# Designs tried in a protein design run: designed miniproteins, single chains, continued (2). Part 6

Each design is a single chain, and the fold is of that chain. pLDDT is the mean over its residues in the fold that is shown.

## One batch from the design tools (miniprotein)

Design m4184
Fold by ESMFold2-Fast:
Structure m4184 (fold): chain A 66 residues (1-66)
Amino acid sequence: MEEEIDKEVELALYIIQLAISKITGVKLNEKDLKYAEKAMEIAKELGDEETYRFAKEVMEQAKKDL
């Protein structure tokens, strides 16, 4: 087994943190950018296109905020 459950859990944790930041309108920082990049990588591996798009939008916003 390729630790698929661990990757899904890790992705969910990153997405929850990014979603809270986006909903609350807080300024994204370098840590949020790293979380978005990791979420994009895992979402791409899992074939989760919707989550990948969300993480990409957060990453682009973080890059503009920095």
Scores: mean pLDDT 75

Design m4185
Fold by ESMFold2-Fast:
Structure m4185 (fold): chain A 60 residues (1-60)
Amino acid sequence: SMEEMKKIAEELEKELVLEHILTGKTYSKDEFLELLRKRLLEKGYSEEEIEKFIEQLRNS
């Protein structure tokens, strides 16, 4: 569902924020969205569902 995809995005964002605090690494919005796409594919979401969700995040 969209809510589950949102939770996955929030967990990834938390992971990248923690990595930034610990290592100083920074991620652009585009790099974040590519990492999110890979994670959603691994979780079994369709490419259509993923692209629609990513487009919503890009336009928010």
Scores: mean pLDDT 84

Design m4186
Fold by ESMFold2-Fast:
Structure m4186 (fold): chain A 70 residues (1-70)
Amino acid sequence: SVEEIVASPDLTVRQVLSELLKRYRPNRSDEEITARVDQALEFLGLDGDAPASTVPRQDIVYAYGIAAGL
């Protein structure tokens, strides 16, 4: 689930978003996933290199929505 990935202590925000996009949008290339994740992070002002556990879950879910085109 989204919550299981977001709660991963070993993953950065960028890694969590990339794994979510790979899981729920499998027809996108790795290059497209990277570009969409980076654009969403820049738009929201989130540090992609921060541990995901240190960022509010709501912010990660919102970033996922933007990156996924929801």
Scores: mean pLDDT 76

Design m4187
Fold by ESMFold2-Fast:
Formats: structure tokens, C-alpha cells, sequence
Structure m4187 (fold): chain A 57 residues (1-57)
């Protein structure tokens, strides 16, 4: 759905921003908090997190 897509984009962006600022561990932590906040499962968001970390590398 459109809402699901926006939530995944937000997870990806959150991971990328945190990782650029404070490294990949910070990206994972920030993304995990956002996943819980948005009501996503870790499995649904795993690719978005990975893509965010890759963008920050």
C-alpha cells in the first residue's frame, strides 16, 4: 500500500541519516526505533534498513 511504502522509505531514510552521522551501528539503532514506532515487523523493514546503510557507506 501507499502507507506501507512511505513507512519503509522513512525507515530507509532514518537508517541512512543516523549512519552518516554516527556510523552503521547508530543507523541500525535508529532504524529499529523507527520500525517499532511505525508498527512494522523487523522482517518487513530489513531491506529498507540495509538500503539505508548502503546509502551511508
Amino acid sequence: SEEQRRKLEEVERTAAEAAKANGPDAGVIAASQKIKELGLTPVEAARAVRRGLERAA
Scores: mean pLDDT 84

Design m4188
Fold by ESMFold2-Fast:
Structure m4188 (fold): chain A 96 residues (1-96)
Amino acid sequence: KEKIEKLKKEVAEIARRFAERARQAGLTDVADSLEWYAERIEKEAKTLSEIARLVTAAVIDMVGLALEETDPEKREKILQLAKEFVRAVNEAIEKL
């Protein structure tokens, strides 16, 4: 229970940090999506599997936004951000 609450908070904080990076890069839709998933993780996730499901959904949404992006430079930035986000979440899980 305590480990899940700690992980939930850390993953939500990671999502908000990546949302801020996306916003600074002009990727407003990515930032808004990550902020929405951060709030859902913080308020609704009760198990490790629910945290993992919401993280996976966030990554799928980021990839979807990249596929709709017409600017190749912005597309690459979204895909790189998605990779780094997954890495940061995995590092948080390994600390448990």
Scores: mean pLDDT 87

Design m4189
Fold by ESMFold2-Fast:
Structure m4189 (fold): chain A 74 residues (1-74)
Amino acid sequence: MEVRIAVLEKAAELAKRLGDDESYRQLTEAAEAFRKGDTSPEVIARAEQALLDVVRAMTDEEVQELADFYASLR
């Protein structure tokens, strides 16, 4: 669970860097919901969609940054 929250927060930082305020908002809300123990399908689906939207807008270098961050948490 902590790994998932950390990845969402890292993705939110990347969304903010890209100027994607909507994905930033959705990812930060999802991370906060997970911190509170809310793992409802709606929260998961929203987080997944926002993450996909951010990844589609990222450069190869930014995608690698997110992947390396995720790998460092395992």
Scores: mean pLDDT 77

Design m4190
Fold by ESMFold2-Fast:
Structure m4190 (fold): chain A 70 residues (1-70)
Amino acid sequence: SEEEERKLLERILEKAKELGGSEAALEAIRRALEEGMSSDELYEFAKENLTEEDLEVIKKAIAIVAEELA
């Protein structure tokens, strides 16, 4: 659901902050929240628009949150 996806993105944002994500990485996640993106859409956006370093932070945040919810 949109609510579940939004909560997932909020958890990803908090995890990216904990990992020391750059403002560019955090802004990409905030944009995903504002536009109602899925975590998969966030990853594709980051892959196309961010540095490899910022992409790695987002990828790690997604993976850790997925493990925490399993």
Scores: mean pLDDT 84

Design m4192
Fold by ESMFold2-Fast:
Structure m4192 (fold): chain A 96 residues (1-96)
Amino acid sequence: MGKLIAEGGLYYQQGDYEKAIEYYEKAISLDPEDSGAWLNLGKAYYLLGDYEKAIEAYEKAISIDPNDEEAWRNLAKAYKKLGDEEKAKEYLEKAK
């Protein structure tokens, strides 16, 4: 699991978000309860500007690990990008 996430992370660092998504999806197909893979999938979608898919992935990460402060902060950021400032504030408060 960690190896597929690490490979996806290398593509993410190179700005190849489509390749990063492929590797994170492989990690998720092997372990759908890997909250880290869902978080990283959301980050890749966010950088592609697909805020709706980023939100779906972050919500999955939070459903698996509700104490993931990074997932809550990133969910708030995605909602802010969509202009939903009330949800952004609500979810940012969940991060602490």
Scores: mean pLDDT 86

Design m4193
Fold by ESMFold2-Fast:
Structure m4193 (fold): chain A 88 residues (1-88)
Amino acid sequence: KVEEVEKKRIREEIDKWAAEGYTLGKRLKDLIDQGKEEQAYEIYRGLREAQLFFEALLKSGLNPQDLSAAFDELRKKYEEELKKEAEK
């Protein structure tokens, strides 16, 4: 019963996202309508976790521009490691 109440709350949140015009909300609703409810719920949970991650970063004083710069730096570090491996 408790788990069914939680699934209902997730479904209501997905319906709200779709109604607000979010493309991902509409896609998740389509998955539920196709009987792929567990897949939609797992995707929702992943998105919620990502939202909490970004909220934590914003609370640390980082702006979206700072996040973009940080991702670019990580990409460059990855490319450097690939280049070092190619030298061996």
Scores: mean pLDDT 72

Design m4194
Fold by ESMFold2-Fast:
Structure m4194 (fold): chain A 75 residues (1-75)
Amino acid sequence: RRSELEELARRLRGRDAEPIAEFLHGLLDLPESTARALAEALVAGDVDRLEALLGSLPGTMAERVLAALRYLATQ
């Protein structure tokens, strides 16, 4: 999992966090604060923070977030 998070952070690093946060909030019904924290960690390349945030979510939600991030990385 960590190697996948490193790859996703590398691909999405330097993008605008706001559209990513809005996408995660709207698609997954995540709290806005959680979606923003995930997006900010991701675009900053903060893999440790991203891992910690995903670890705080229920496993099914964490998998849905990972699927959404994989989708964004292809756009």
Scores: mean pLDDT 81

Design m4195
Fold by ESMFold2-Fast:
Structure m4195 (fold): chain A 80 residues (1-80)
Amino acid sequence: MEELEREIAIGMAKIALAVAALYSEDPAAAREAARRIAALLEAKEDLTPEQAREVARAFMEGVEAGLSAEEILARAEALL
């Protein structure tokens, strides 16, 4: 079930993005970046579960490294 696998992958990524944003130095900017990244994941018709995982991982690593919301968004876009 291709659609179900895609929906699960996006849902798991969205949860990971939301949780990571809570631990950001700027939670408001991080939540906005997470929302925009979630929209990019939802818009990608050929999204794989691996790509969704890589995007979530890049977001978490960016938050931990203290990157700006703009840099985190740019890195996520580059993975898609």
Scores: mean pLDDT 81

Design m4196
Fold by ESMFold2-Fast:
Structure m4196 (fold): chain A 89 residues (1-89)
Amino acid sequence: MKVDEELIKKLEEYAKELEGVSPQAAETIREVIKAAREGKLPKGFRNKASAAVAYALTVVAEGLEAGLPFEKINEIAKTILEAVDQLEE
């Protein structure tokens, strides 16, 4: 199944918003977008749970370091988890 295009668009909007504030968080989101567009779990991850945790925790850490509001960080992390859950293993 292809990842929901609306989730991909939402991730693209977050990456664009964060490019000037946290380039590292934006880059992590772009990696999630790439995986979502390919519809496949990246080969470096054992399963979707490991990918979801890795991406979400990285964005949380980078967002906190950049001084992003917790509500914004939580919204981005939730969207990442939803997108990764739709990937094929």
Scores: mean pLDDT 80

Design m4197
Fold by ESMFold2-Fast:
Structure m4197 (fold): chain A 74 residues (1-74)
Amino acid sequence: DEEAERLIDEAERYLDKAEQALKEGNFDVAKELYDKAIELAREAGKLATNRDLSIRVVAVILRAIGLKIEVELK
C-alpha cells in the first residue's frame, strides 16, 4: 500500500490547495486542483487494500465533489 498511501497523501494536499483557492475566489485554479485530487484519489483507490486508505479515498472524492458544486453555483 505504499504507492496508494503516497497517492492519497498527494490527493489530500491538492484538495487543501483547492479549498484555499476557492476561498480566495480563484475558481479556475480551484477546479484544476480538485480535478487533480480526484484523479490521484481514483488511482489510490485502485491500489488501496486496507480500510483506512479506502476511507481516505472516499473522503477526498466527497470533499472534491463539494468544491465542484460550490464552483458550479458561482
Scores: mean pLDDT 82

Design m4198
Fold by ESMFold2-Fast:
Structure m4198 (fold): chain A 72 residues (1-72)
Amino acid sequence: MSLEELAEALLERAEGLLEKLRAAGADEEELEKALEHARKAAEALAAGDLAAAEEHLRKAEEALRRAAESAA
């Protein structure tokens, strides 16, 4: 699998997870932040910028954690 194909697959999975969290009542602002960072991580990964991809993945994980906490 190329980095471009991997980036597309990861973004698709992230979008699916965010949709499920939204359906569960998660905060839209945190979901939007998570999606933004997931997209930037996928873009960086496709470009071969692993450092930028890792940084944006960390930020996406932080936003996802906050969204999950808001879903209760």
Scores: mean pLDDT 81

Design m4199
Fold by ESMFold2-Fast:
Structure m4199 (fold): chain A 87 residues (1-87)
Amino acid sequence: EKEKELLLKAAELLRELAEELASLDPEEAELALKQAEFLEKLAEGNKEELIKKYQEELKLDKEEAEEKVKEFYKFAAEQAEEFLKLQ
């Protein structure tokens, strides 16, 4: 599946970016790592399982959990696009 490969490649690039940023901007490095982990979870599971996990862990309503997953997906996609443009 092409989408799965793209998500995993984007996650790998974000992890590399995080390593480079770790000494210069630790907060941005941590954000990049979290985005990479989110992309890896999207590649391994389906979106509904992620929504359910966030609902359970954060004690959120389903709609609130969907908004959180959507927010992380948006940030991850924007960062992955920026990183891929550098290639």
Scores: mean pLDDT 70

Design m4200
Fold by ESMFold2-Fast:
Structure m4200 (fold): chain A 61 residues (1-61)
Amino acid sequence: EEEKIKQRADTLLELAPKMSPEELLLMADHLEEQGRKALEAGNEELAKYLFETAEKLRELA
């Protein structure tokens, strides 16, 4: 599951240039929610990855 979550985040970054600013912000919010859930589960590495990916999406918006 962790590998699949990371792959989905990577795919979103690859698709980011084709996304609208509204879509980028929505996806960033989604990844931040997933990051918080990962942190609550004790997976700090996954949470950090998701938060960093969300930040990159926000920068592109």
Scores: mean pLDDT 81

Design m4201
Fold by ESMFold2-Fast:
Structure m4201 (fold): chain A 70 residues (1-70)
Amino acid sequence: SVEEVFEREREDFLKGAEASYQKAIEAAKKGDIRTANIYAVSSALLYAAAGENDKAREVIKKVDEEIKKA
């Protein structure tokens, strides 16, 4: 079923997005701005691919905020 394939792909994208977001925040807290930005962009693209455009924008904002605190 097309719906089953789409649901599995969405789930994989969301898992990847969350993992990349966690890595971005960890890098930002360590002052590794380059790594933080790479993972933030990766996370945002994966959230967007999953149809979660609000989360994609939120990830970029939250990572930028953590970088500014370091």
Scores: mean pLDDT 86

Design m4202
Fold by ESMFold2-Fast:
Structure m4202 (fold): chain A 63 residues (1-63)
Amino acid sequence: MVGDIYRAREDYVAKTPDELTLKKGDVVLILEEVDATTYRVKSLKTGEVGNVPLTGLELLGQE
């Protein structure tokens, strides 16, 4: 959800220029929901912004 904090479940390599490359364990802030399977996120490690698939993320910001 927007404003929630997620962690990358596994390494993810960007497939397009608008996607973000993540390493397993990288923490990201959800900026917006792009579609049913894709979130626009900001890496808290690098400050980079890009789109990533929801299936590669694990929610951390819920209790």
Scores: mean pLDDT 77

Design m4203
Fold by ESMFold2-Fast:
Structure m4203 (fold): chain A 63 residues (1-63)
Amino acid sequence: SAMERLMAEMRERGKEVAAGIEKVLGKPVTVEVTRVDENTLRITITIGDEVREFLVDVNARLK
C-alpha cells in the first residue's frame, strides 16, 4: 500500500539522518515512524535524553 511504502521510505531516510547526527554529537540517536491514524504518521526523534515529535498528514502529501 502507499502508506506502507511511505513508512518504509521514511524509516530508511530516518536511519541516514540518525547516523549523521549521532556521528556529529556522539550521542545515541533513534528515529521511529509510527501510525497514529489512518492518514497520520508520527515521527519520533530521540537524541540522548531529548525527544522531538512530528505529525505528518499522508493524505495531504498524496493529494
Scores: mean pLDDT 79

Design m4204
Fold by ESMFold2-Fast:
Order: C-alpha cells, then sequence, then structure tokens
Structure m4204 (fold): chain A 68 residues (1-68)
C-alpha cells in the first residue's frame, strides 16, 4: 500500500540520517539547537537520496549553522 511505502521510506530515511549524523559527530561536536536543526535537516534530505548526497548536504548545512 502507499501508506506502507511511505512508512518504509521514512524508516530508511531516519536510519540514513542517523548514520550521517553519527559520522559527522566524530569530527564536529553537535549539541543543543544545532543538533536539533541538523536532525531535522538530515531526515528531510535523506528522503529519496543516497548516503553520499546526504552526508555532503548535512555537512554544508552544519557548517553554515556553526557560523551563525
Amino acid sequence: SAAQAEIDEAGRAMELATKVLNELSKEIELKGTVLARAIGFAFAEAIGRSYEEVLKAVKEHVEKLLKE
């Protein structure tokens, strides 16, 4: 069903977002509002995208947040 496909993609996207954030957390200390914003961004970017695309996008987003 369409609902099941959406649930499956959401699960995949969350797993991918978690993997990307765990990789970034080895190099960058993510905490507070930066961590919260990075989680939301990573999940949104993970929908329908590959690991490499998401990792690059999230890294650029986090670097921008840290410059604020």
Scores: mean pLDDT 83

Design m4205
Fold by ESMFold2-Fast:
Structure m4205 (fold): chain A 70 residues (1-70)
Amino acid sequence: MSLEELLARAEALLRELRDKGLLSEEEAEAGIAHLRALLAAIGTLPPEQQARLAALLERQIAELEALVAA
């Protein structure tokens, strides 16, 4: 999964948490801004480090998505 795809999934997750009332609109917007900054910083790393961090983030996002769906 690309960093762009991970960002899209993470943004969707934060919006879902907002829609469920678990986050305020301001908290969701701040979280999205923070994730964009984090992924932009990861995008400046060498490709090997990007791939490793992308795999870790994909796993973490999938685990959080499963918890939100439960």
Scores: mean pLDDT 79

Design m4206
Fold by ESMFold2-Fast:
Structure m4206 (fold): chain A 71 residues (1-71)
Amino acid sequence: KEEIIEEIERLLVKMALLEPDPEFVELLNEIGRAIRAGDVEKAKELLDELEKKYPQLKEILDEIKKLLEKL
């Protein structure tokens, strides 16, 4: 469980370094908080919102969603 959360957090941090837009970083922080709280539904909704705004990130976002399903 913690190992999966840590992997997701590493992917979120890597994305934040590539796209330092404040709105983008805010969404990543909200996703991280939802995952830590165990709110899988909210995390998925936020990931879907991020994918809609940044469709070029679909592949990495799908990877995060797959990891989230294992929680």
Scores: mean pLDDT 77

Design m4207
Fold by ESMFold2-Fast:
Structure m4207 (fold): chain A 55 residues (1-55)
Amino acid sequence: MRELIKRLAMKDTGLSEETLERIAEAKTDEELEEIAKENGISVSTAKGIKEALLK
């Protein structure tokens, strides 16, 4: 399940697998903001990806 969700997120957002793992492992909003800024996505998008990966 997680692998399929990762692949879908990569295809939909263009983010690398490494970036998706960083999003999944982020413990704070600050970490998510840093990842979002680095990758040119919104914090809301990063939070949505994290939620999907952790379901």
Scores: mean pLDDT 75

Design m4208
Fold by ESMFold2-Fast:
Structure m4208 (fold): chain A 81 residues (1-81)
Amino acid sequence: MPIDLLAKQGDAEAQTEIGDFYFANGDYDKAIEYYEKALELDPENARAYLNLSRAYKAQGDDEKAQEYEEKARELGAPESL
């Protein structure tokens, strides 16, 4: 399938999967970009905020990591703190 079609489908799960792929390859900038796209599709997705927190922590940005963990907790993520 064309990648433009996949990006347009509005599937937040697909965006998080692509983000996880980049995270596993150490491309944290791309991982963050795709997790943010997942939040554009589902802005109340607490799991996407947790994934953003992990990506920022991997980059050494502990302050942003804590901010996204707090946002995930506010949305009721059971894995936050």
Scores: mean pLDDT 74

Design m4209
Fold by ESMFold2-Fast:
Structure m4209 (fold): chain A 60 residues (1-60)
Amino acid sequence: MSKERLELIKRAMELYRKGKELGNEEAVELAWQAIGYAARGDLKKARELIEKAEKLLKEA
């Protein structure tokens, strides 16, 4: 696994945990999907989903 892919998975996992803590189901779903896309090597899609989840969690 590339270093870049691992960094994206780590970011998505942290967003998933934060979304669960805050009860933000939309952010949880986006973070979970981002983990899947990053694991599959679709780094562009993973990054887009991470950015959306980060935005939702910043508004909370």
Scores: mean pLDDT 81

Design m4210
Fold by ESMFold2-Fast:
Structure m4210 (fold): chain A 70 residues (1-70)
Amino acid sequence: SYMEELEKKVKEIKELVKKLDPRSAAIALARLIAIETELELALKRNDEKAAEEALKRLEELIEEIKELVE
């Protein structure tokens, strides 16, 4: 389900942001909140395409944080 994927990716992001400086961590967490809001709105509207796009942005955020950590 979309919520299970969201929970899994949120957990991964929270672990990754522990390796960032406080400013980068704050920016990453703000982006996470924006994506969570987009996904919640998509689910309320039954917009499966928008929900999939929000999950894709979440995956892109994970990749960007990994680049900052290394």
Scores: mean pLDDT 83

Design m4211
Fold by ESMFold2-Fast:
Structure m4211 (fold): chain A 74 residues (1-74)
Amino acid sequence: SALEEEARRAIEEGRRAIELARAGRLSVDQLREVLVRLMRVGNRLIREKAPEELQTEVLEEAIAVQEVLDEREA
């Protein structure tokens, strides 16, 4: 589905954002925007009863992005 493809793209964006943030090539504000997109997609997956495995992958990536954000803001 289009939502599942959007979720997979959001996960890939999150992984790339973590790599770039750790390399000093992504701002805290940009990382925060990525987190917001992951959270929005995750909420839509829950509402639309998407596969639990995909919901879990999006949540795990959102947590990973949040951890990097917390590290940068400390």
Scores: mean pLDDT 87

Design m4212
Fold by ESMFold2-Fast:
Structure m4212 (fold): chain A 92 residues (1-92)
Amino acid sequence: MLALEAAKEAKKGGLLALKTAPKEYIPLAIAGALLGIGGEFEAEKGIASEKEAGRTAKAAGEVALEAAEKGGAPEEAIEEAKKGIELGEKAE
């Protein structure tokens, strides 16, 4: 459960960062969103353990947070990315 929620939050953070990203940060925002989507898929299909899925979600949140902070995304993007990191770490 935690890994799935973490991946969803990281995905939201990445997608929100992408909406406001300057061109130089678009690839980073896409990477965060895609990692979040991958983590959500892994958690939902049970193809990774809760610990492994949590690790993927944490990494996704970290990439999404960097994209949001450097790209000047809204506070909501930063909060979603941070929540993805926290929940992913707890799932580890």
Scores: mean pLDDT 79

Design m4213
Fold by ESMFold2-Fast:
Structure m4213 (fold): chain A 97 residues (1-97)
Amino acid sequence: MLSEEQRIEAELALEQMSLSIAKKIFEKALKEEDIEKKKETLEEVLKVLEENLKRLEELLAKAKELNASEELLKEIEDLIKETEELIKKVKEELEKL
């Protein structure tokens, strides 16, 4: 029913949603006054983002093997970069604690 490219697009949409949720949790963690709770939340967000990054890298590899559209490849690469930038920010906040 769905083409392989459509399946990749569906997986990308789920990863975009996951990153959006992680960003909201990160923003809430930044406002947390309890240092112990803040640290725990930031460590959990970091774990989720690292797992997301691995799945996105696998998704990009699949898309390249299928000769997916340039637009789809760019969308996956952009999401990888955005995920890497958020990982860096989470690590920087953890270093301040």
Scores: mean pLDDT 88

Design m4214
Fold by ESMFold2-Fast:
Formats: sequence, structure tokens, C-alpha cells
Structure m4214 (fold): chain A 111 residues (1-111)
Amino acid sequence: GLALEMAETLDAREALDRVAELGGVTPAQYERQRELLARAEEHLARHPTRFMTVILPGELDEEQRRQVEALIADARAHRRILLGLAAADNPVAREAAEAFNDVAEEVLAAE
């Protein structure tokens, strides 16, 4: 199931803001990450992760399933960008990637 909470998504956004303030990301990388996090937050607001975790995959309607798939896709996109920044030997970006990775792994483990 999806174990991603709204608070965890907000923590990821705060970590990204902190990394950006320290110059750990370019403006383009920051804007892209913010955009993807905003999409994930919107999906969580529409279908709270706690509620979705209680619902078995076979019990989701078609609209709920599409929302869950979109959330997983957004989490994968966030993770890829943060890992790409960490791979550039940026220690601040690595800290942000690690902080977000726990949230992303819970969503990815939902498959």
C-alpha cells in the first residue's frame, strides 16, 4: 500500500528549499523538483495516503487507481532528479535525496 503521508511530502519540500538556499541546486533543477513535489502533494491531498493504504489495490475504482499511478510516477520522477544531483558529488543534494528517498521508497514499494 501507499505509506506516504502529507507531512513526509512537506518535509521533502522543506529539505529541497534548504538545499537550494545553500546553493546545492541550480534554479532550473529547483523549479523542476518543486513542480514535481507540488504534483505529488496535490495527489496526496485528493487521495490521502493513509486512506489509500487501508484500501487493497483490488478495491480501488478506476479513478483512484489512476491517481495512485500518477502519485507513484511523480515520486519516481522526484527520486531520479535528486539522485542525479547526488551523483554529481554534491553533498547537500545527497542529503536532500536521502531525506526524500524514504518517502519515495514507500510509494515505489506499493507495487
Scores: mean pLDDT 50

Design m4215
Fold by ESMFold2-Fast:
Structure m4215 (fold): chain A 60 residues (1-60)
Amino acid sequence: MEAEELLRRGDELLRQGDYEGAARYYEQAAELYRKDGDLLSAERAEAKATGARILDQAQR
């Protein structure tokens, strides 16, 4: 799965309230963006993962 597809799947799960699932997909997208040298997209995906994890933690 490509980084863009992982990011979109994360966004889908975030909209559904699956914050844990969203964070996992965003983390995978960030890793692929870093491997591609797209540091800005990697940083944005990491920020989304962090936000999703904060929301998941707040619901527990």
Scores: mean pLDDT 82

Design m4216
Fold by ESMFold2-Fast:
Structure m4216 (fold): chain A 60 residues (1-60)
Amino acid sequence: GPPLYRAVGDFVAKTPEELSFKKGDLLEVLERLPGGLFRVRSLATGREGIVPGAGLELVE
């Protein structure tokens, strides 16, 4: 499946396209975008959005 990442801290969405997350959240990376951004799906909520990749660590 898509690679699994864990949030290393909290992130608050600033636009409708972005996804908020909490430290420890598990996110599937669906696409890598320019500028170090990822399109992800939250495993906890099933919601999708754009997040900064620098806030995530690879676990799978």
Scores: mean pLDDT 86

Design m4217
Fold by ESMFold2-Fast:
Structure m4217 (fold): chain A 68 residues (1-68)
Amino acid sequence: LRERAREAIAAGDWAAVAEILSELTGQPFTAEDVRRMARVIATTAAERRGETLSEREALLRLLDAVLA
């Protein structure tokens, strides 16, 4: 699952990422929910650490944390 999620993120396939996260968490995520989570992570990193993350990079960090 982790590898499939990484490939979907790299391809920009937000719908596939949402399906994979729904399977992993047992919660129904939409592509819009996934984009919102990525935006929050990127914004928090920028505000607290001055770190610039794309939505794609933010999602990769989220997956590393969730699938650890």
Scores: mean pLDDT 73

Design m4218
Fold by ESMFold2-Fast:
Structure m4218 (fold): chain A 57 residues (1-57)
Amino acid sequence: MRKEAEELSKQAIEYARQGDFQQAYEHLRKAISLAGINDPVVVEALEEVSRLMSEKA
């Protein structure tokens, strides 16, 4: 489960870089479900997606 959440988090960041924030949030939601919102990998991905969204505003 940890490895799957890590992969989902990485894919969320990739979608956010493409500007596809709907797919980014969908993948983040799945990662949170698997590892929890306090998991360091999930927290890092949430911060990165939020940063990318602010930069593309």
Scores: mean pLDDT 78

Design m4219
Fold by ESMFold2-Fast:
Structure m4219 (fold): chain A 93 residues (1-93)
Amino acid sequence: MKELKELEEKLKEIEKREEELKKKKEEIVKKLNELEKKLEEAIKNGAPKEEILELLEEIAKLMGELIKLEIELKELEKEKEELKEKIKELLEK
């Protein structure tokens, strides 16, 4: 079946995209942990308000990127499950 091959190729593309997004998520989480430590040190050491604000802005930006990546990953997982169901239907008919 030509349709089965096309669905299997789409599934592989989704799995590759998921892997790329998971790696980006891990990088953002690492950056967030580093910025949170810097923020704690800045507060403890009585750093200028401007420095604290910059760290908070960077954290907020990365949190926004993390949320977007989580939404994309959930959408890809849904598409992957829908493709698997279509493959199953073609194999059972």
Scores: mean pLDDT 84

Design m4221
Fold by ESMFold2-Fast:
Structure m4221 (fold): chain A 73 residues (1-73)
Amino acid sequence: MELSPAQKAELEAKLARLKELVEKARKTVPQEEVEKLVNDLLKKVQALVQAGASVDEILAVIEEGIKEIEKAI
């Protein structure tokens, strides 16, 4: 799948934000709950990648995962 420069920048920004939130959540939320949220997000992303989903769909799922982790903090 060919990424536009804008899509690549957006993906990198969302992944950086996700990493920051996961590290923050690990300090305040039980590790098992953080691992569940991360694994649920990873399963959704992997399913979309295997199905050949658009980059926009993958970005949307990552954004939803970010919001779920933010709510847990």
Scores: mean pLDDT 80

